# Designed miniproteins, single chains, continued (5): the designs that were tried, part 25

Each design is a single chain, and the fold is of that chain. pLDDT is the mean over its residues in the fold that is shown.

## One batch from the design tools (miniprotein)

Design m16844
Fold by ESMFold2-Fast:
Structure m16844 (fold): chain A 73 residues (1-73)
Amino acid sequence: SAEVEALKAALEEAARAGDEAAVRRQLRDLISKAGVDEALAVAEEIGKRLAAEGRTEEARMLARQARDVVAEA
């Protein structure tokens, strides 16, 4: 859906900015709209792109936030 695509884009933007609070919020919204498996798949794909671009700190932060948010779900 257009809403889910917007949440995916917002998650990537938040991760690139290193905004942990925004990453957590977008992950929770994405889980609510698309489910845990889809949210984890999206976070993994964004993390792989960030790591490939040399944004290793942002990739690690995203992976940590995804793990923590899923554990709370």
Scores: mean pLDDT 86

Design m16845
Fold by ESMFold2-Fast:
Structure m16845 (fold): chain A 65 residues (1-65)
Amino acid sequence: SAANERAMEELRRLAEESGVIKGIEVSGDTVTVELSGDGLKATFVALRAMAIALDAGHGRVIIRY
């Protein structure tokens, strides 16, 4: 869907710019983001990923470390 495509584009860009995202999966209303660490940078990236998912219409975000 257009919402999933938009979310994937933004999340891929976040992964490229941050260097701490090691996996992204979008399935229906759920976005799963896997991070390389659990420090402040990873927390900031998780919050940004949640905002991107929400803006794209996703109702659920799963963050893994």
Scores: mean pLDDT 78

Design m16846
Fold by ESMFold2-Fast:
Order: C-alpha cells, then structure tokens, then sequence
Structure m16846 (fold): chain A 88 residues (1-88)
C-alpha cells in the first residue's frame, strides 16, 4: 500500500534528523508497530526488525556513537522499505 510506504518514508526522514538515542529508539519502535499492524505474520519483515534490534543492542553494549547506531538503523529501515515495496 502507498500509505504504508509514505508513512515508512516519513519515519526514515525523522530517523535521519534524530539528535538523541532516545528519539532514535522511539522511531524504531514506531517502525515496528507500523509494520506489525500493516503486515502481520510477515516472516521476512519480523526477521529484519529482529536483526535491527539485535544490531542496536550490540552497538549500545560496545558504546557506539549515536551516528553509528543511526547508520545501522537506517540500513535496516531502508531494507524494510524495499520489502514493503516488493509486497505492495
């Protein structure tokens, strides 16, 4: 759906502008909520979301910068956007 793609693109733009880890993690939670509501029981999406959270957890554990965490989140968010485009 076009509406889902637009909402996800808007969240990706907000992630690019996030100035704190708290803001970034809230946006990640919004992506998870959006995709779980719009694409329930989608294994590929669930795996990608899980990998995103795992990568964030690892980066936080090693004391990575906000910019490093943001870069990783954007990588997964853009992959999720492509998966949504392929399914719609």
Amino acid sequence: GEALIKKLEELIEKIKKAETEEELLKLVEEIERLLKEELPDNLEVDIEIGMMYLSIGVLKTVGASLEEIKKEVLKYAERLLELVKEKG
Scores: mean pLDDT 85

Design m16847
Fold by ESMFold2-Fast:
Structure m16847 (fold): chain A 85 residues (1-85)
Amino acid sequence: MSVTITLSDGTTITINIDPSLNKQEITDILSSILSGILSSQTLSEIQTMVIMAVESYKTNKVSFNKTKTIKDKSTGKIVTVTIKS
């Protein structure tokens, strides 16, 4: 599974998530890459979204191509999150 995060300043970050990972491992990976770039609130929302996507993928029910846009209040950046299986 791939998670692509695009910031309104043109920054793009792609994170490959193994769907066998547990919630804590997913949380730790996203924190290590995104903490200091995004506010704690935006990071928490992305972590929740990715965990939900991984759990849905594990049930083998749907191929994923989902996009969500979040406004980071602390940085003023618009954050676009795309999850693909």
Scores: mean pLDDT 80

Design m16848
Fold by ESMFold2-Fast:
Structure m16848 (fold): chain A 94 residues (1-94)
Amino acid sequence: SAEERKKMIALLRLASIKSGLYIAKKSKNKELAVKSMEDAVELAEEFNFPQSLIDRLRELLEKTKAATTDEELEQQINEGLELIDEMIEYIKSK
């Protein structure tokens, strides 16, 4: 069905975003972390995720942009990975 196809696309895009966050964490690449979080926000808006999830993603994106140390960046990436896992479970639960 069209709905099943939409879910599969969302899961593939989330897997890609998750990979980007892992690479960003390992390489301490703030630009990649920000881009991966921006991609997550865009996906959440396109696929009409709950507003509460979108708001949490936007808050985390702003914190990631504001990170000035590798420790702060790693903390935000870890929270981002947890949010991506919540998004994956949300899609699977539907």
Scores: mean pLDDT 89

Design m16849
Fold by ESMFold2-Fast:
Structure m16849 (fold): chain A 86 residues (1-86)
Amino acid sequence: MEEVLKEIIDLIKAGKFLEAEELIEKNPLNNEQLAEAVGEVARALGADEETVEEVRRLVLQGKYEEANELALESARPRVEALLAER
């Protein structure tokens, strides 16, 4: 299971989110492993380290909606930068 978590994280870092999701479906993660995976998604979306740690903490507390909202909000500066380049 720890090996599968590493493979999921590597796929997330490579931007292969669909393949990472398929591995999670086949190998259900515990709450600690899910926190690590969601934190890496936030990092891939451009979150700083403090935001990544807060996302992980929210998942560990079972606050999945709040974790998802925070991870998506971390992508906002990157989206705004892309729009400003036009």
Scores: mean pLDDT 73

Design m16850
Fold by ESMFold2-Fast:
Structure m16850 (fold): chain A 100 residues (1-100)
Amino acid sequence: SKLEELKEKLEELAEKTGLELLEAYKNKDFKKMEEIVKKFLKEAEKLLKEAEKTLSEEDLKEFKEYLAQILGLLEEKMRVFELDQSLIDEVEKKRKEVLE
């Protein structure tokens, strides 16, 4: 289904982002970690926009709930990696906006 396709793309994006963040953290490159987070947010917004155009209301709600869950996991990883609270707050705001 289109929902499963978009969820798979989002999961692949999240996994890639997690690996890139871990690598940047090992190198103590906090600027690179910020760039990685911002890139993730931009790509996730593109997937959300595609979902809004292609999914039914019911499937869109499920996609939004899944995206919010992934954003929550990203927030926790950012806390573990000691990223700036302002950047974590930006991700949290996005998660809340997705859930409305």
Scores: mean pLDDT 89

Design m16851
Fold by ESMFold2-Fast:
Structure m16851 (fold): chain A 117 residues (1-117)
Amino acid sequence: MKPTGDPVEDILRTYEEILKSDDPYAVLIDFVERMAPPEVRERLIRALREKGKEGLEELIEEDPDNGYAHLLLGLLYLHEGNKEKAIEYLEKAYELLEKEQPLLAEGIKKILEMIKK
């Protein structure tokens, strides 16, 4: 695949991969390694590898403003077919990431539009 520097394209590609993948954690770890800022990247990867969803929930309890943890948890719920929880976490991720990562937030908004149809 050609490397993309576009956060909108990267999150939309991650969304398509998460729906089709037999290993959602590998998809999310790859996304985090490419797109998350260094200060949150290591914590997110560790949470996903050691505890999965519970690790992301623990990160949200420690830092409720961690928009990446909300994004990843939303995508995991989407993979599980739980659209209601996926929408809840993705809407919160959009709110938290809009100021610091406006292009990533735009991609999240497009995913929400696709889920809601």
Scores: mean pLDDT 83

Design m16852
Fold by ESMFold2-Fast:
Structure m16852 (fold): chain A 107 residues (1-107)
Amino acid sequence: MDALEEEIYKELEKETKKFSELVESFAEFARKLAEENPDLPSIELQKQAFVKLLESLPSIEEQREFLKVLEKLLEAMKKLGADEETIKQWEEIIEAVKKVLKELEKK
């Protein structure tokens, strides 16, 4: 029986737990963006909400850890057999976050 599946879920839960403190802030940014831009596509809204969450973090070290958590979540989704569309959407979100982090690191 599914010891491998249970292990993958535990790994995903561990990464999600590192992100859990940011979930409330993400939800707030997403709601505010939806209210200000009601015609914005869901993927674009998610990208902008994650970017705002990144920018809200007080240090570059916390911003780097946030990106690492997102990358680990993407790897967990790939291991769980997420569909190509879901993976592509998350890659677009991560690329947007990476681009903003690179600009923030330039001071």
Scores: mean pLDDT 74

Design m16853
Fold by ESMFold2-Fast:
Order: sequence, then structure tokens, then C-alpha cells
Structure m16853 (fold): chain A 78 residues (1-78)
Amino acid sequence: SLQETFLSLSDLSLEEKVSTLVKLLNSDWSPEIDEMLLRFFRGLDPDVRNNIYQSLLNGLSDQSKKQKLEKIYQQTLN
């Protein structure tokens, strides 16, 4: 479930969270994941936020997913 995904992420290091999110975004990207990503990015220190975003972007399998992540990331900055 989405709740179990959030719980799993809270127990992981930042590097492990990035790895888990990449796998999730490549397999099953539901609208609930968009809200999770917004909260995740907003909770990051601004100094590391861009590096985490680039790591996620580089892990995505196709251009459509990359564009979707870019849109969510821009919403985080606005």
C-alpha cells in the first residue's frame, strides 16, 4: 500500500530512499505517488534537493517519466 511505502521510506537512509523511489517510479506511478514526491522533495534540505532530484531523474526508464518528475519538482520550487 501507499502507507506501507511511506513507512518503508521513513525507515531508510536517504540513499536507500532514492533507490526505492526509482524502483517505484519505474514500476507503478499512480497519482498518490505524485503527492508523496512533493512531500519528499519539500522535506529535503535545499542544498541536497537538486542532487536527489538529478539522481531520481537519471534512474527513470523513459522520457515521459522524466517529464512527469520535472513537473513535480518545479511544483516543489513554486
Scores: mean pLDDT 76

Design m16854
Fold by ESMFold2-Fast:
Structure m16854 (fold): chain A 81 residues (1-81)
Amino acid sequence: MLSPEDLERNARGSEEGARIYEKLAEEYEKQGKLDEAEAYRKMAEEYREMAEAARRGDSEEVLRESSEVVGASVDLSLAKK
């Protein structure tokens, strides 16, 4: 089980990550790169879900969502090739 301080730090980091990927999605959408924009939006959504899990103190969900974020990042890297 993560400490309250660890959960707060994870929530803040995840919220920041979500904002970064949302901005990237908007940038790619403006360029007409809709597939890349969709992939970045999915990453932003996973980060938001992880932040919400951390805010409610659900350590198990935080770890599960972290795995999904890593998977989404790998999928995006493959889609760009």
Scores: mean pLDDT 72

Design m16855
Fold by ESMFold2-Fast:
Structure m16855 (fold): chain A 82 residues (1-82)
Amino acid sequence: SEEKLREVARKAVDKAYELMEQGKPREEIIEEVTKLLQEAGLPEDMARELARLIVDALERGWPKERVEDLAYQALLALKERA
């Protein structure tokens, strides 16, 4: 459901943001976000690509809310193709 996808997007971005605030290395953040997305049902390749997209946007200084919307739109696009 769209509500579930929105929840997953928020959790993924929240995890990335939390780890970035803790000063964790980029690769560790990508790995942890990838695991979270896989637990939510995404295949590993799609989960890793979305995790990289999230981390890249946050590293560019995008507001957290904008990154959450980006992640949600990406999840919607993946669902519509399946």
Scores: mean pLDDT 86

Design m16856
Fold by ESMFold2-Fast:
Formats: sequence, structure tokens, C-alpha cells
Structure m16856 (fold): chain A 93 residues (1-93)
Amino acid sequence: EFEEEAKEAGEEALETARAGYEGKGGIGGASAGVSAIGASTSGIVGGRQGDPEKGEEEARLSAEGAGHAGGPKAKKEAEKAAEEASEAARAGA
């Protein structure tokens, strides 16, 4: 189901927050985590609205924001979260 892919994206968001915290402290972790959650949410919303391509693009932009906030390790985890969210959006369309 669509929710299983969303759960996986959420778990990657938590790892992104941890990577951000380790790289740039509490603010970096919080910002990276929020950006990764935003990526997952954008993917889900896009899929539910029947516009998975827009959801995928918004998810990718949010993941880039996580990288800026948390550094290279956070960017890698956020990119994985965005990809999982994008796949969920396409599956939900």
C-alpha cells in the first residue's frame, strides 16, 4: 500500500535529522528533519491530488533544503527520503 512507502520515507527523515544534528548541532538537525518531512509530505500530497510529477519535484526541492541545513550526510539521507516519497506519489496517482 501507499502508506508503506510513506512510512519508509518517514524513517529516512529521522535519519536525516540525526545526520544534521551530528553535522551542525540541534538547529541543523531540526532544519534537516523538517525539510525531509516536507519532502515526504510533498510526495504524498502530489500523489493524492493526481499530480505525482509536481509532488516529486517539490519533494526533491525539500530534500535539497535538508542538505543545506544539515550538511552532506543529511543531504544524502534527505535525497533518499525524497526518492521514496516520489515513488509513493507515483504509486498513489
Scores: mean pLDDT 62

Design m16857
Fold by ESMFold2-Fast:
Structure m16857 (fold): chain A 70 residues (1-70)
Amino acid sequence: MKVFDKISELVNNVGKEAIITKEDIEESAKETGLKPEDIYNVIKQLEKSGRIKVEKLSEDEYKLTSLKAN
């Protein structure tokens, strides 16, 4: 489960970065039975809570940076 593995590593390691692609999100949605929008909502909530920073690198790629491990 590629996206959730990357998120788990981020939330446990302050300053760590991970690249998440649109393909990673779609694949993780298929593996979990979730919708892609549900995965985007998890990422959005982590950004809103100040736990990660999200940067758009391209139309299909986002860089996530861990800000807080609480």
Scores: mean pLDDT 76

Design m16858
Fold by ESMFold2-Fast:
Structure m16858 (fold): chain A 89 residues (1-89)
Amino acid sequence: STLETLTEKIEKNLKKAGVDDEEIEKIIKELEEEAQKVYLEALKQGMEDAEARYLAEMKVLEILLKKGYLTEEEYKEWKELFKETYFGK
């Protein structure tokens, strides 16, 4: 699933940053809740599933960047990967 793929990538990056498993679980849960809010709001505004999911994941990536859990280079790599995933190009 989309959320599972996002969770795996977040877990790997946080683990590389030296964050412990308990804190990683907490962070992932908070990010999944934010993603779900963005996704549902986008659907209510009439967006298609793929676009709504992309917006939700972009919000998560921006939060991770602002918190210092992703570098600018990692942010760009994730952004491109998710764009390919939802739009196929």
Scores: mean pLDDT 77

Design m16859
Fold by ESMFold2-Fast:
Structure m16859 (fold): chain A 95 residues (1-95)
Amino acid sequence: MSLEEMARKVVEVYNELKEKGHPIAKQIEAILGKELTEEEALEILSSMPESRQRELQKLLEKGTEEDKLKLMEIIREAALELEINRALEAMKKVI
């Protein structure tokens, strides 16, 4: 599966959980300061190790409600790490 295809499927799962009112969707939005887009999902996927990308692919292929939740927990953690790294790099460029 390509990273672009994974990003699209991740956004589909995010939108499904958001429509169900699941707290994880709101937590991801709070971290990003905006809704999860395919572009943001692609950056998050590209930032993680290949082993983690393979784990996400397996969760997407299984497609159970439990697998979808676990997938979003991984995305939430990776999004937080990416935002922290972006903030640190922004501070270095100003100073």
Scores: mean pLDDT 81

Design m16860
Fold by ESMFold2-Fast:
Structure m16860 (fold): chain A 69 residues (1-69)
Amino acid sequence: RELVLRGGIRAAEMLEEYALSKGNKELAAKAQEVRDRLLAGDLSALEEVARLAEELGLHQTAADARALL
């Protein structure tokens, strides 16, 4: 649903900003790719949001993203 996509897009944007703040350009680029996929309506990208959050040590954010699946 539209709310799930909006939530995923915001999470991906936040993960991009967080990765950039930590100097991790590779994870920031992956977050941008996930955001673009969600903007195209690809709900499967929500799993990638959870994986990126775990890679950044944001375990609660990863759990929240998985709950949207």
Scores: mean pLDDT 76

Design m16861
Fold by ESMFold2-Fast:
Structure m16861 (fold): chain A 68 residues (1-68)
Amino acid sequence: TTLAELIRAGRLEEAAKRILSVIPKEELVKLVEENDAEALQKLIRERLKETISREQAETLLRYLKTVL
């Protein structure tokens, strides 16, 4: 199951857990504060070798704001 498939299915907790395995919480907090969907897409591509759309990155950032 890809990250994009998890986000599309609304499985945002699992998606967040996957990105937290490769992106430190401190970096994610910064991305959430800056609302930087493009930077999140780049980190996911570099560290997970997966691609997500801007809309998917925005959805994930909205979720992360609630859970940090």
Scores: mean pLDDT 86

Design m16862
Fold by ESMFold2-Fast:
Structure m16862 (fold): chain A 77 residues (1-77)
Amino acid sequence: SEVELAKQMKEYAKQAVETLKELVAQGKISREQAIAMLEGMRDTLEKALASTSNPEAASILSEAIAYIDEAIAELEK
């Protein structure tokens, strides 16, 4: 279902954020590289949001985008 897919995408986004933050903390990638990867993921989520007609799925995808936006803001500090 669209809702189940949206939930999976949100969990994937959360895992990616935590992994990228850990890689930056370990000095394995730059903050700029992590931000670029998160911006790519944000674009994918925005396209999914634009394509859904399900309001519950849209809500979940919007939460995932907000989570990525917060992570980008934290990495820019």
Scores: mean pLDDT 88

Design m16863
Fold by ESMFold2-Fast:
Structure m16863 (fold): chain A 92 residues (1-92)
Amino acid sequence: GEKVATLSIDLSAPGGVEEAVERAKQLAASGAERLVLTGFTDDMSLAEETVRRVGEAAGIPVELGTILPTSSNPSTGKSSLMSSLSAMSNSL
């Protein structure tokens, strides 16, 4: 059997392609003969472009694996003010 490694990357981020390339090179250096790209993205064109660039950079065959779309729920980042900045100790 071939030495196949799975590369899981969050491609929803704009820098995900470069991170995928970096990780793929590490896996190839570790003895992987083939990579399967998995991750999260709603853009299949980006996923296909990432597979192409990763394969060229790592020098080994890369296949598109399971790509899960990210839910587009209105769950934006929220500021958590768990601690008050008010002075606890009466410091002179």
Scores: mean pLDDT 70

Design m16864
Fold by ESMFold2-Fast:
Structure m16864 (fold): chain A 84 residues (1-84)
Amino acid sequence: AVAERTFKATLGFYARTAQDIVATEVKLTTAAATATKTYTASAPAAVTNVDVELTVNANAGDKATATATSATTGSTVVAEAEVV
């Protein structure tokens, strides 16, 4: 049955500079639903790791995928998400 479930993923993405705030939209997708959250990160031109926990409707045994898109660079990063 479809129920709210919490998933966790770690996403690595490239931030512009320590003086710039990079808004990154994170979408968590299962077969049943998609949830979204915006994260803001700033770092010297480097990969920033972000732990993301999101609650989304899912069936038991569904796999979840977390996709992050940087508003600044347009780069997309994908990670598998695990049930918390």
Scores: mean pLDDT 64

Design m16865
Fold by ESMFold2-Fast:
Structure m16865 (fold): chain A 80 residues (1-80)
Amino acid sequence: SPVEALRADLERVYEEHKDDSVEEFKEKMIEVLVRHGVPREEAERIIDRALELTKDLSPEEQKRFIVEHVVGTVEWRAAA
C-alpha cells in the first residue's frame, strides 16, 4: 500500500539521519513526503505540527514522533 511504502521510506531515512539536528532531520522528512506525492507546504505543516506537539521533549523523542505523526496523519487522511 502507499502508506506502507511511505512508512518503510520514513523508517529508512530515520535510521540514516536520527543523529542529525532536528532542523536537518525535518528537511529530510519533508523530502521523503514530497517524493511520496505530498505537496511541500503540506509536508512542512505536518512536520511543524509534530514539533509543536513535542516541543518539551528531547530532540531524539521529537525525531521519532515526526515519523509516527506523519504515518498517522497520512493513514487518517487515506481512511477519510
Scores: mean pLDDT 85

Design m16866
Fold by ESMFold2-Fast:
Structure m16866 (fold): chain A 105 residues (1-105)
Amino acid sequence: DAERLEFAKLPEEKRLELIREEDREILERIAEILGVSPEELIELVRTRAPSEVVAELTARLAARDEGGTVRRVAEVLNMPEEVIEAASAREVASLVLLTIRRALK
């Protein structure tokens, strides 16, 4: 989609303005937990197939030796406490993809 491609090429400040304040904060916090920039997450979602994005995010969540990375990202996504305890890295990665796609819309 040309609109999505153009969005990714806009200056970072202008792209962040177009993302809802809540979605921007969630994206920034997820990026910080994963040790990447918000721009890197946007580029990943823009350039790869959804299944590849989920696999990459699942690997990043599982590889981070910080104790509770999956839980921290789930908390940022405002998942209920009961769901957080049962959530797999793949399920959290899928919600991260949906959050980034919503922010790009």
Scores: mean pLDDT 72

Design m16867
Fold by ESMFold2-Fast:
Structure m16867 (fold): chain A 86 residues (1-86)
Amino acid sequence: MEVLERATSAEDASPDGRVIMELLEKAGIEVHRVLKVEDRVFEVVVPVSDIAKAKEVLEKAGFKVLGYGPLSGTLGVVLVELPDSV
């Protein structure tokens, strides 16, 4: 709860957040937002119907999926950790 309490604009997405967006967009997934929640952890918001596909795409790209699930009737969330180098 407290660890995510910061004012961040949609501007100045981290380079890693951009890589996540590009991977999902190349797979045909509509990305609603990517938020850096910790130094190596990102919250990715996608349509609820695309949660499983987003998880698979990110896992194949080497990201560690920490959690996923429906956020609302239309949106879902996937929590991912950046891969340790190698």
Scores: mean pLDDT 73

Design m16868
Fold by ESMFold2-Fast:
Structure m16868 (fold): chain A 92 residues (1-92)
Amino acid sequence: SQMTMLKSLDQMKELAEEIPDEQARNELLSLIDQMEKAVIQNDLDKAESYLDDILSITRKLEQSSDAHLRRVAIRIGSTATTLLMLLSMEKR
């Protein structure tokens, strides 16, 4: 469901706002906004591409020495994994 994906993106945006690193936060927020536009336009291939970029960034952040940053990154990654599953269902 497009609405379920948009709700998950809103949750991911709220989590990204909690990232203490300004550069990583701004990059993730930009990618989330671009993915949201792709979902609204039903461009699922672009949405998947942006989601892959989000996952790449969160995987790097999960390796941080900052425990708080790692916890936030893990939560974003979990939401992104749910979105990947939802995208695969829409692309069937």
Scores: mean pLDDT 86

Design m16869
Fold by ESMFold2-Fast:
Structure m16869 (fold): chain A 95 residues (1-95)
Amino acid sequence: AMAAAERARRQAEVDRLLKEAFDYFKKAGNIIKEAIKKVEEMRKLGAPQEEIDKFYEEQLKKAKDYRKKAIDILNKHPEGKELLDLFNRFLKEVE
């Protein structure tokens, strides 16, 4: 009885950490995806390179802020540190 309840509680804690962190990572990824799309639109409209660079830098800052929030959540919990290591290994494999 106790062992089953402890396993369920531990899984729920991991699921909560993953959900919160992934929501922020998803927001960061969506910002970059939309920024790339907008940069391509700006180039087609003949926007100056300085304007494109400024826009992209502003979006990149927003994405970094969300990524930092996700990392901060993971770093607050021992289980989150292990999940962060797995996530960093995943990013290294796909980048």
Scores: mean pLDDT 77

Design m16870
Fold by ESMFold2-Fast:
Structure m16870 (fold): chain A 94 residues (1-94)
Amino acid sequence: MEEVGRLIREVERLVEELLPYLSPTMQEDLRALLEEARRRFEEGDYIEALLTVLQLSSIMAVEAKKLGLEELAKRAQELADRAKELYKKLVEQQ
C-alpha cells in the first residue's frame, strides 16, 4: 500500500514540526504512535497502520489548534480525513 506509506511519511513530518511546542509526555506519546504506525505497516497490517495514523493525526490537530498553530492543525486534520477515507475503502474490501 504505497498510499499508506505516503500518509505515514506526511504524519512523520507533521510530528517533527509540532514536537518542539509540546510537553515531554505528549512528545513521547506521539513518537510511540508514529513507531506503532510504522511497525504495523512493515508487518503488512495496513488497516491498523491507518487507524494509528488517524489517531496520531487527530491528536496533532487538537494540540496544534490549542497552541494557535492553525496551519499545522489544518494539515493534521487533512491527514486524519485522508486516513479515515482510505480506512473505509480497505475495510469495504476485507
Scores: mean pLDDT 85

Design m16871
Fold by ESMFold2-Fast:
Structure m16871 (fold): chain A 65 residues (1-65)
Amino acid sequence: MIKEVALALRAVGLLLDSGADVSLRFEDGKYVVYAPTQELAEEIEKRLKEESEKLGVPMPEVRVE
């Protein structure tokens, strides 16, 4: 859905604003956000949860790379 794409892009923007390394990939019909550490992945999930609730869409998948 378009709102899921917007949420994934917001996740990337938040990480870039903090100076963290991140990549966004599209696989199996969904967006996946890759963070360099477990701690950054948890921070992204926390921030996305608020936006997910606001938009009424599920969170994108967050993985450690």
Scores: mean pLDDT 70

Design m16872
Fold by ESMFold2-Fast:
Structure m16872 (fold): chain A 105 residues (1-105)
Amino acid sequence: DEVLEKSREVFESLPEDIQRAMGILTVFELENPAKSLTPYIIDGDLEAALEVVRENVKNEKIREELEKAVRFFTENPETYIRVSLYLLNTPELLEEARKYIEELE
């Protein structure tokens, strides 16, 4: 799949800390569909995205990772769409993100 291969290349081109933060964001989106950050990220609305994170995420370290992701992807919404597609089709990376979240708890 050419679209998935290009999405993988975009994801792998990101700094490792952003790759990790994006994994955590994708898990958050899957577990909290009613509190989706996606509309705010696509609109470039950083303040609204940060408010949702701060109101809904009690763990300070997880909140820092999500804030890192929303700061990056509100400035790069096209990249967000591509890497979301890749991660949703790569369950192994989502499992790694879930394990990392458990380590931060």
Scores: mean pLDDT 87

Design m16873
Fold by ESMFold2-Fast:
Structure m16873 (fold): chain A 65 residues (1-65)
Amino acid sequence: MRKLVITKTAIELIAVSYGVEVEIEERDGVLHVKLRGDKKKVEETAKLIKEVAKAAGIEVEVEFL
């Protein structure tokens, strides 16, 4: 549980730092992340989110809006 909360917070901070809008939903221990913004910034944000989630051992699904 604590790792999931920390990972969610890290994802939100990453998105804000890139100027990308983010929506996060937790379902069955999986973080469903929806990103909206400039295509290049969204792609960079998604890449970093996946790397952070992998390092934390948290499953993440990233969707571009």
Scores: mean pLDDT 82

Design m16874
Fold by ESMFold2-Fast:
Structure m16874 (fold): chain A 86 residues (1-86)
Amino acid sequence: SEAEALFKKSEELLEEGKRALEAGKVEEAIELFRKANELFRRAVQIILFEEPGAVGQGELEALKKRLEEVERLDREVEEIEEKLKA
């Protein structure tokens, strides 16, 4: 599935971003987190509009948890980016 491929790539970028942040590479981490969030949002949109009903209850719960994490990271990225421009 296209959505599954996007989710996998999003998770890979998220993990790379976390590693970059741990290594003190803040700019690199921001870029990776933004890309991961973009791919995740696109995957969710595909599932909701192109593959409705293909998602089980367990998958919906996992998507909800990932969306919460994406929203948290997006806010952290925004805060860091604003500080870099100030």
Scores: mean pLDDT 74

Design m16875
Fold by ESMFold2-Fast:
Structure m16875 (fold): chain A 98 residues (1-98)
Amino acid sequence: GIEELEKKFEEAKKKAEEALKKGDIEGALEAAKELIKIALEAMKQGDLELAIKAAEEAARISRQVAKLAEKQGDKKSALEAEILEGIALILIGVAKLL
């Protein structure tokens, strides 16, 4: 239900923040992917506010991961993060049209 998705959103957000704080690119990418999944599930359930919020957080985390990956010379993770940001931005646009 929506309450479970809100809890998953807060957990994914905290996971992303801790991973970024530790320089854990893989953990932060996983959290960004979880936020995208939460956005999609929220859209499916008609919770457009949560969908936008989760997608905006996914875009924010993905941007930070891309910068961190570039700094570490991890071109693959930087590209994955840029793709995730693009997906998140598309989801924000779609949710705002609904």
Scores: mean pLDDT 89

Design m16876
Fold by ESMFold2-Fast:
Structure m16876 (fold): chain A 90 residues (1-90)
Amino acid sequence: RVEQLLEEFAEEARELYETNEFNEEEKEEKILEMTRRLLEELGMSQETIDDYLELLRHNREHPGEWDEEMRRKAERVERELLAIEEAAQA
């Protein structure tokens, strides 16, 4: 199930990058929206999803400039990803 969801979203993302209907900025926003839906289906909390998407936006605008707030968000994302992986292996 997880592999099928990942393949389906990868295919949608590829089509989105290949289309001329949206500019680059609009495509990035749609990718973030698709990423949110995928993580929700995988069981990640809304709070951690928001943190992850904020990290992706921040890293795009300010690559390598991580303050304590960004590091705390990254730690939360990593912790919840590990919990999801452990649950999937159980």
Scores: mean pLDDT 75

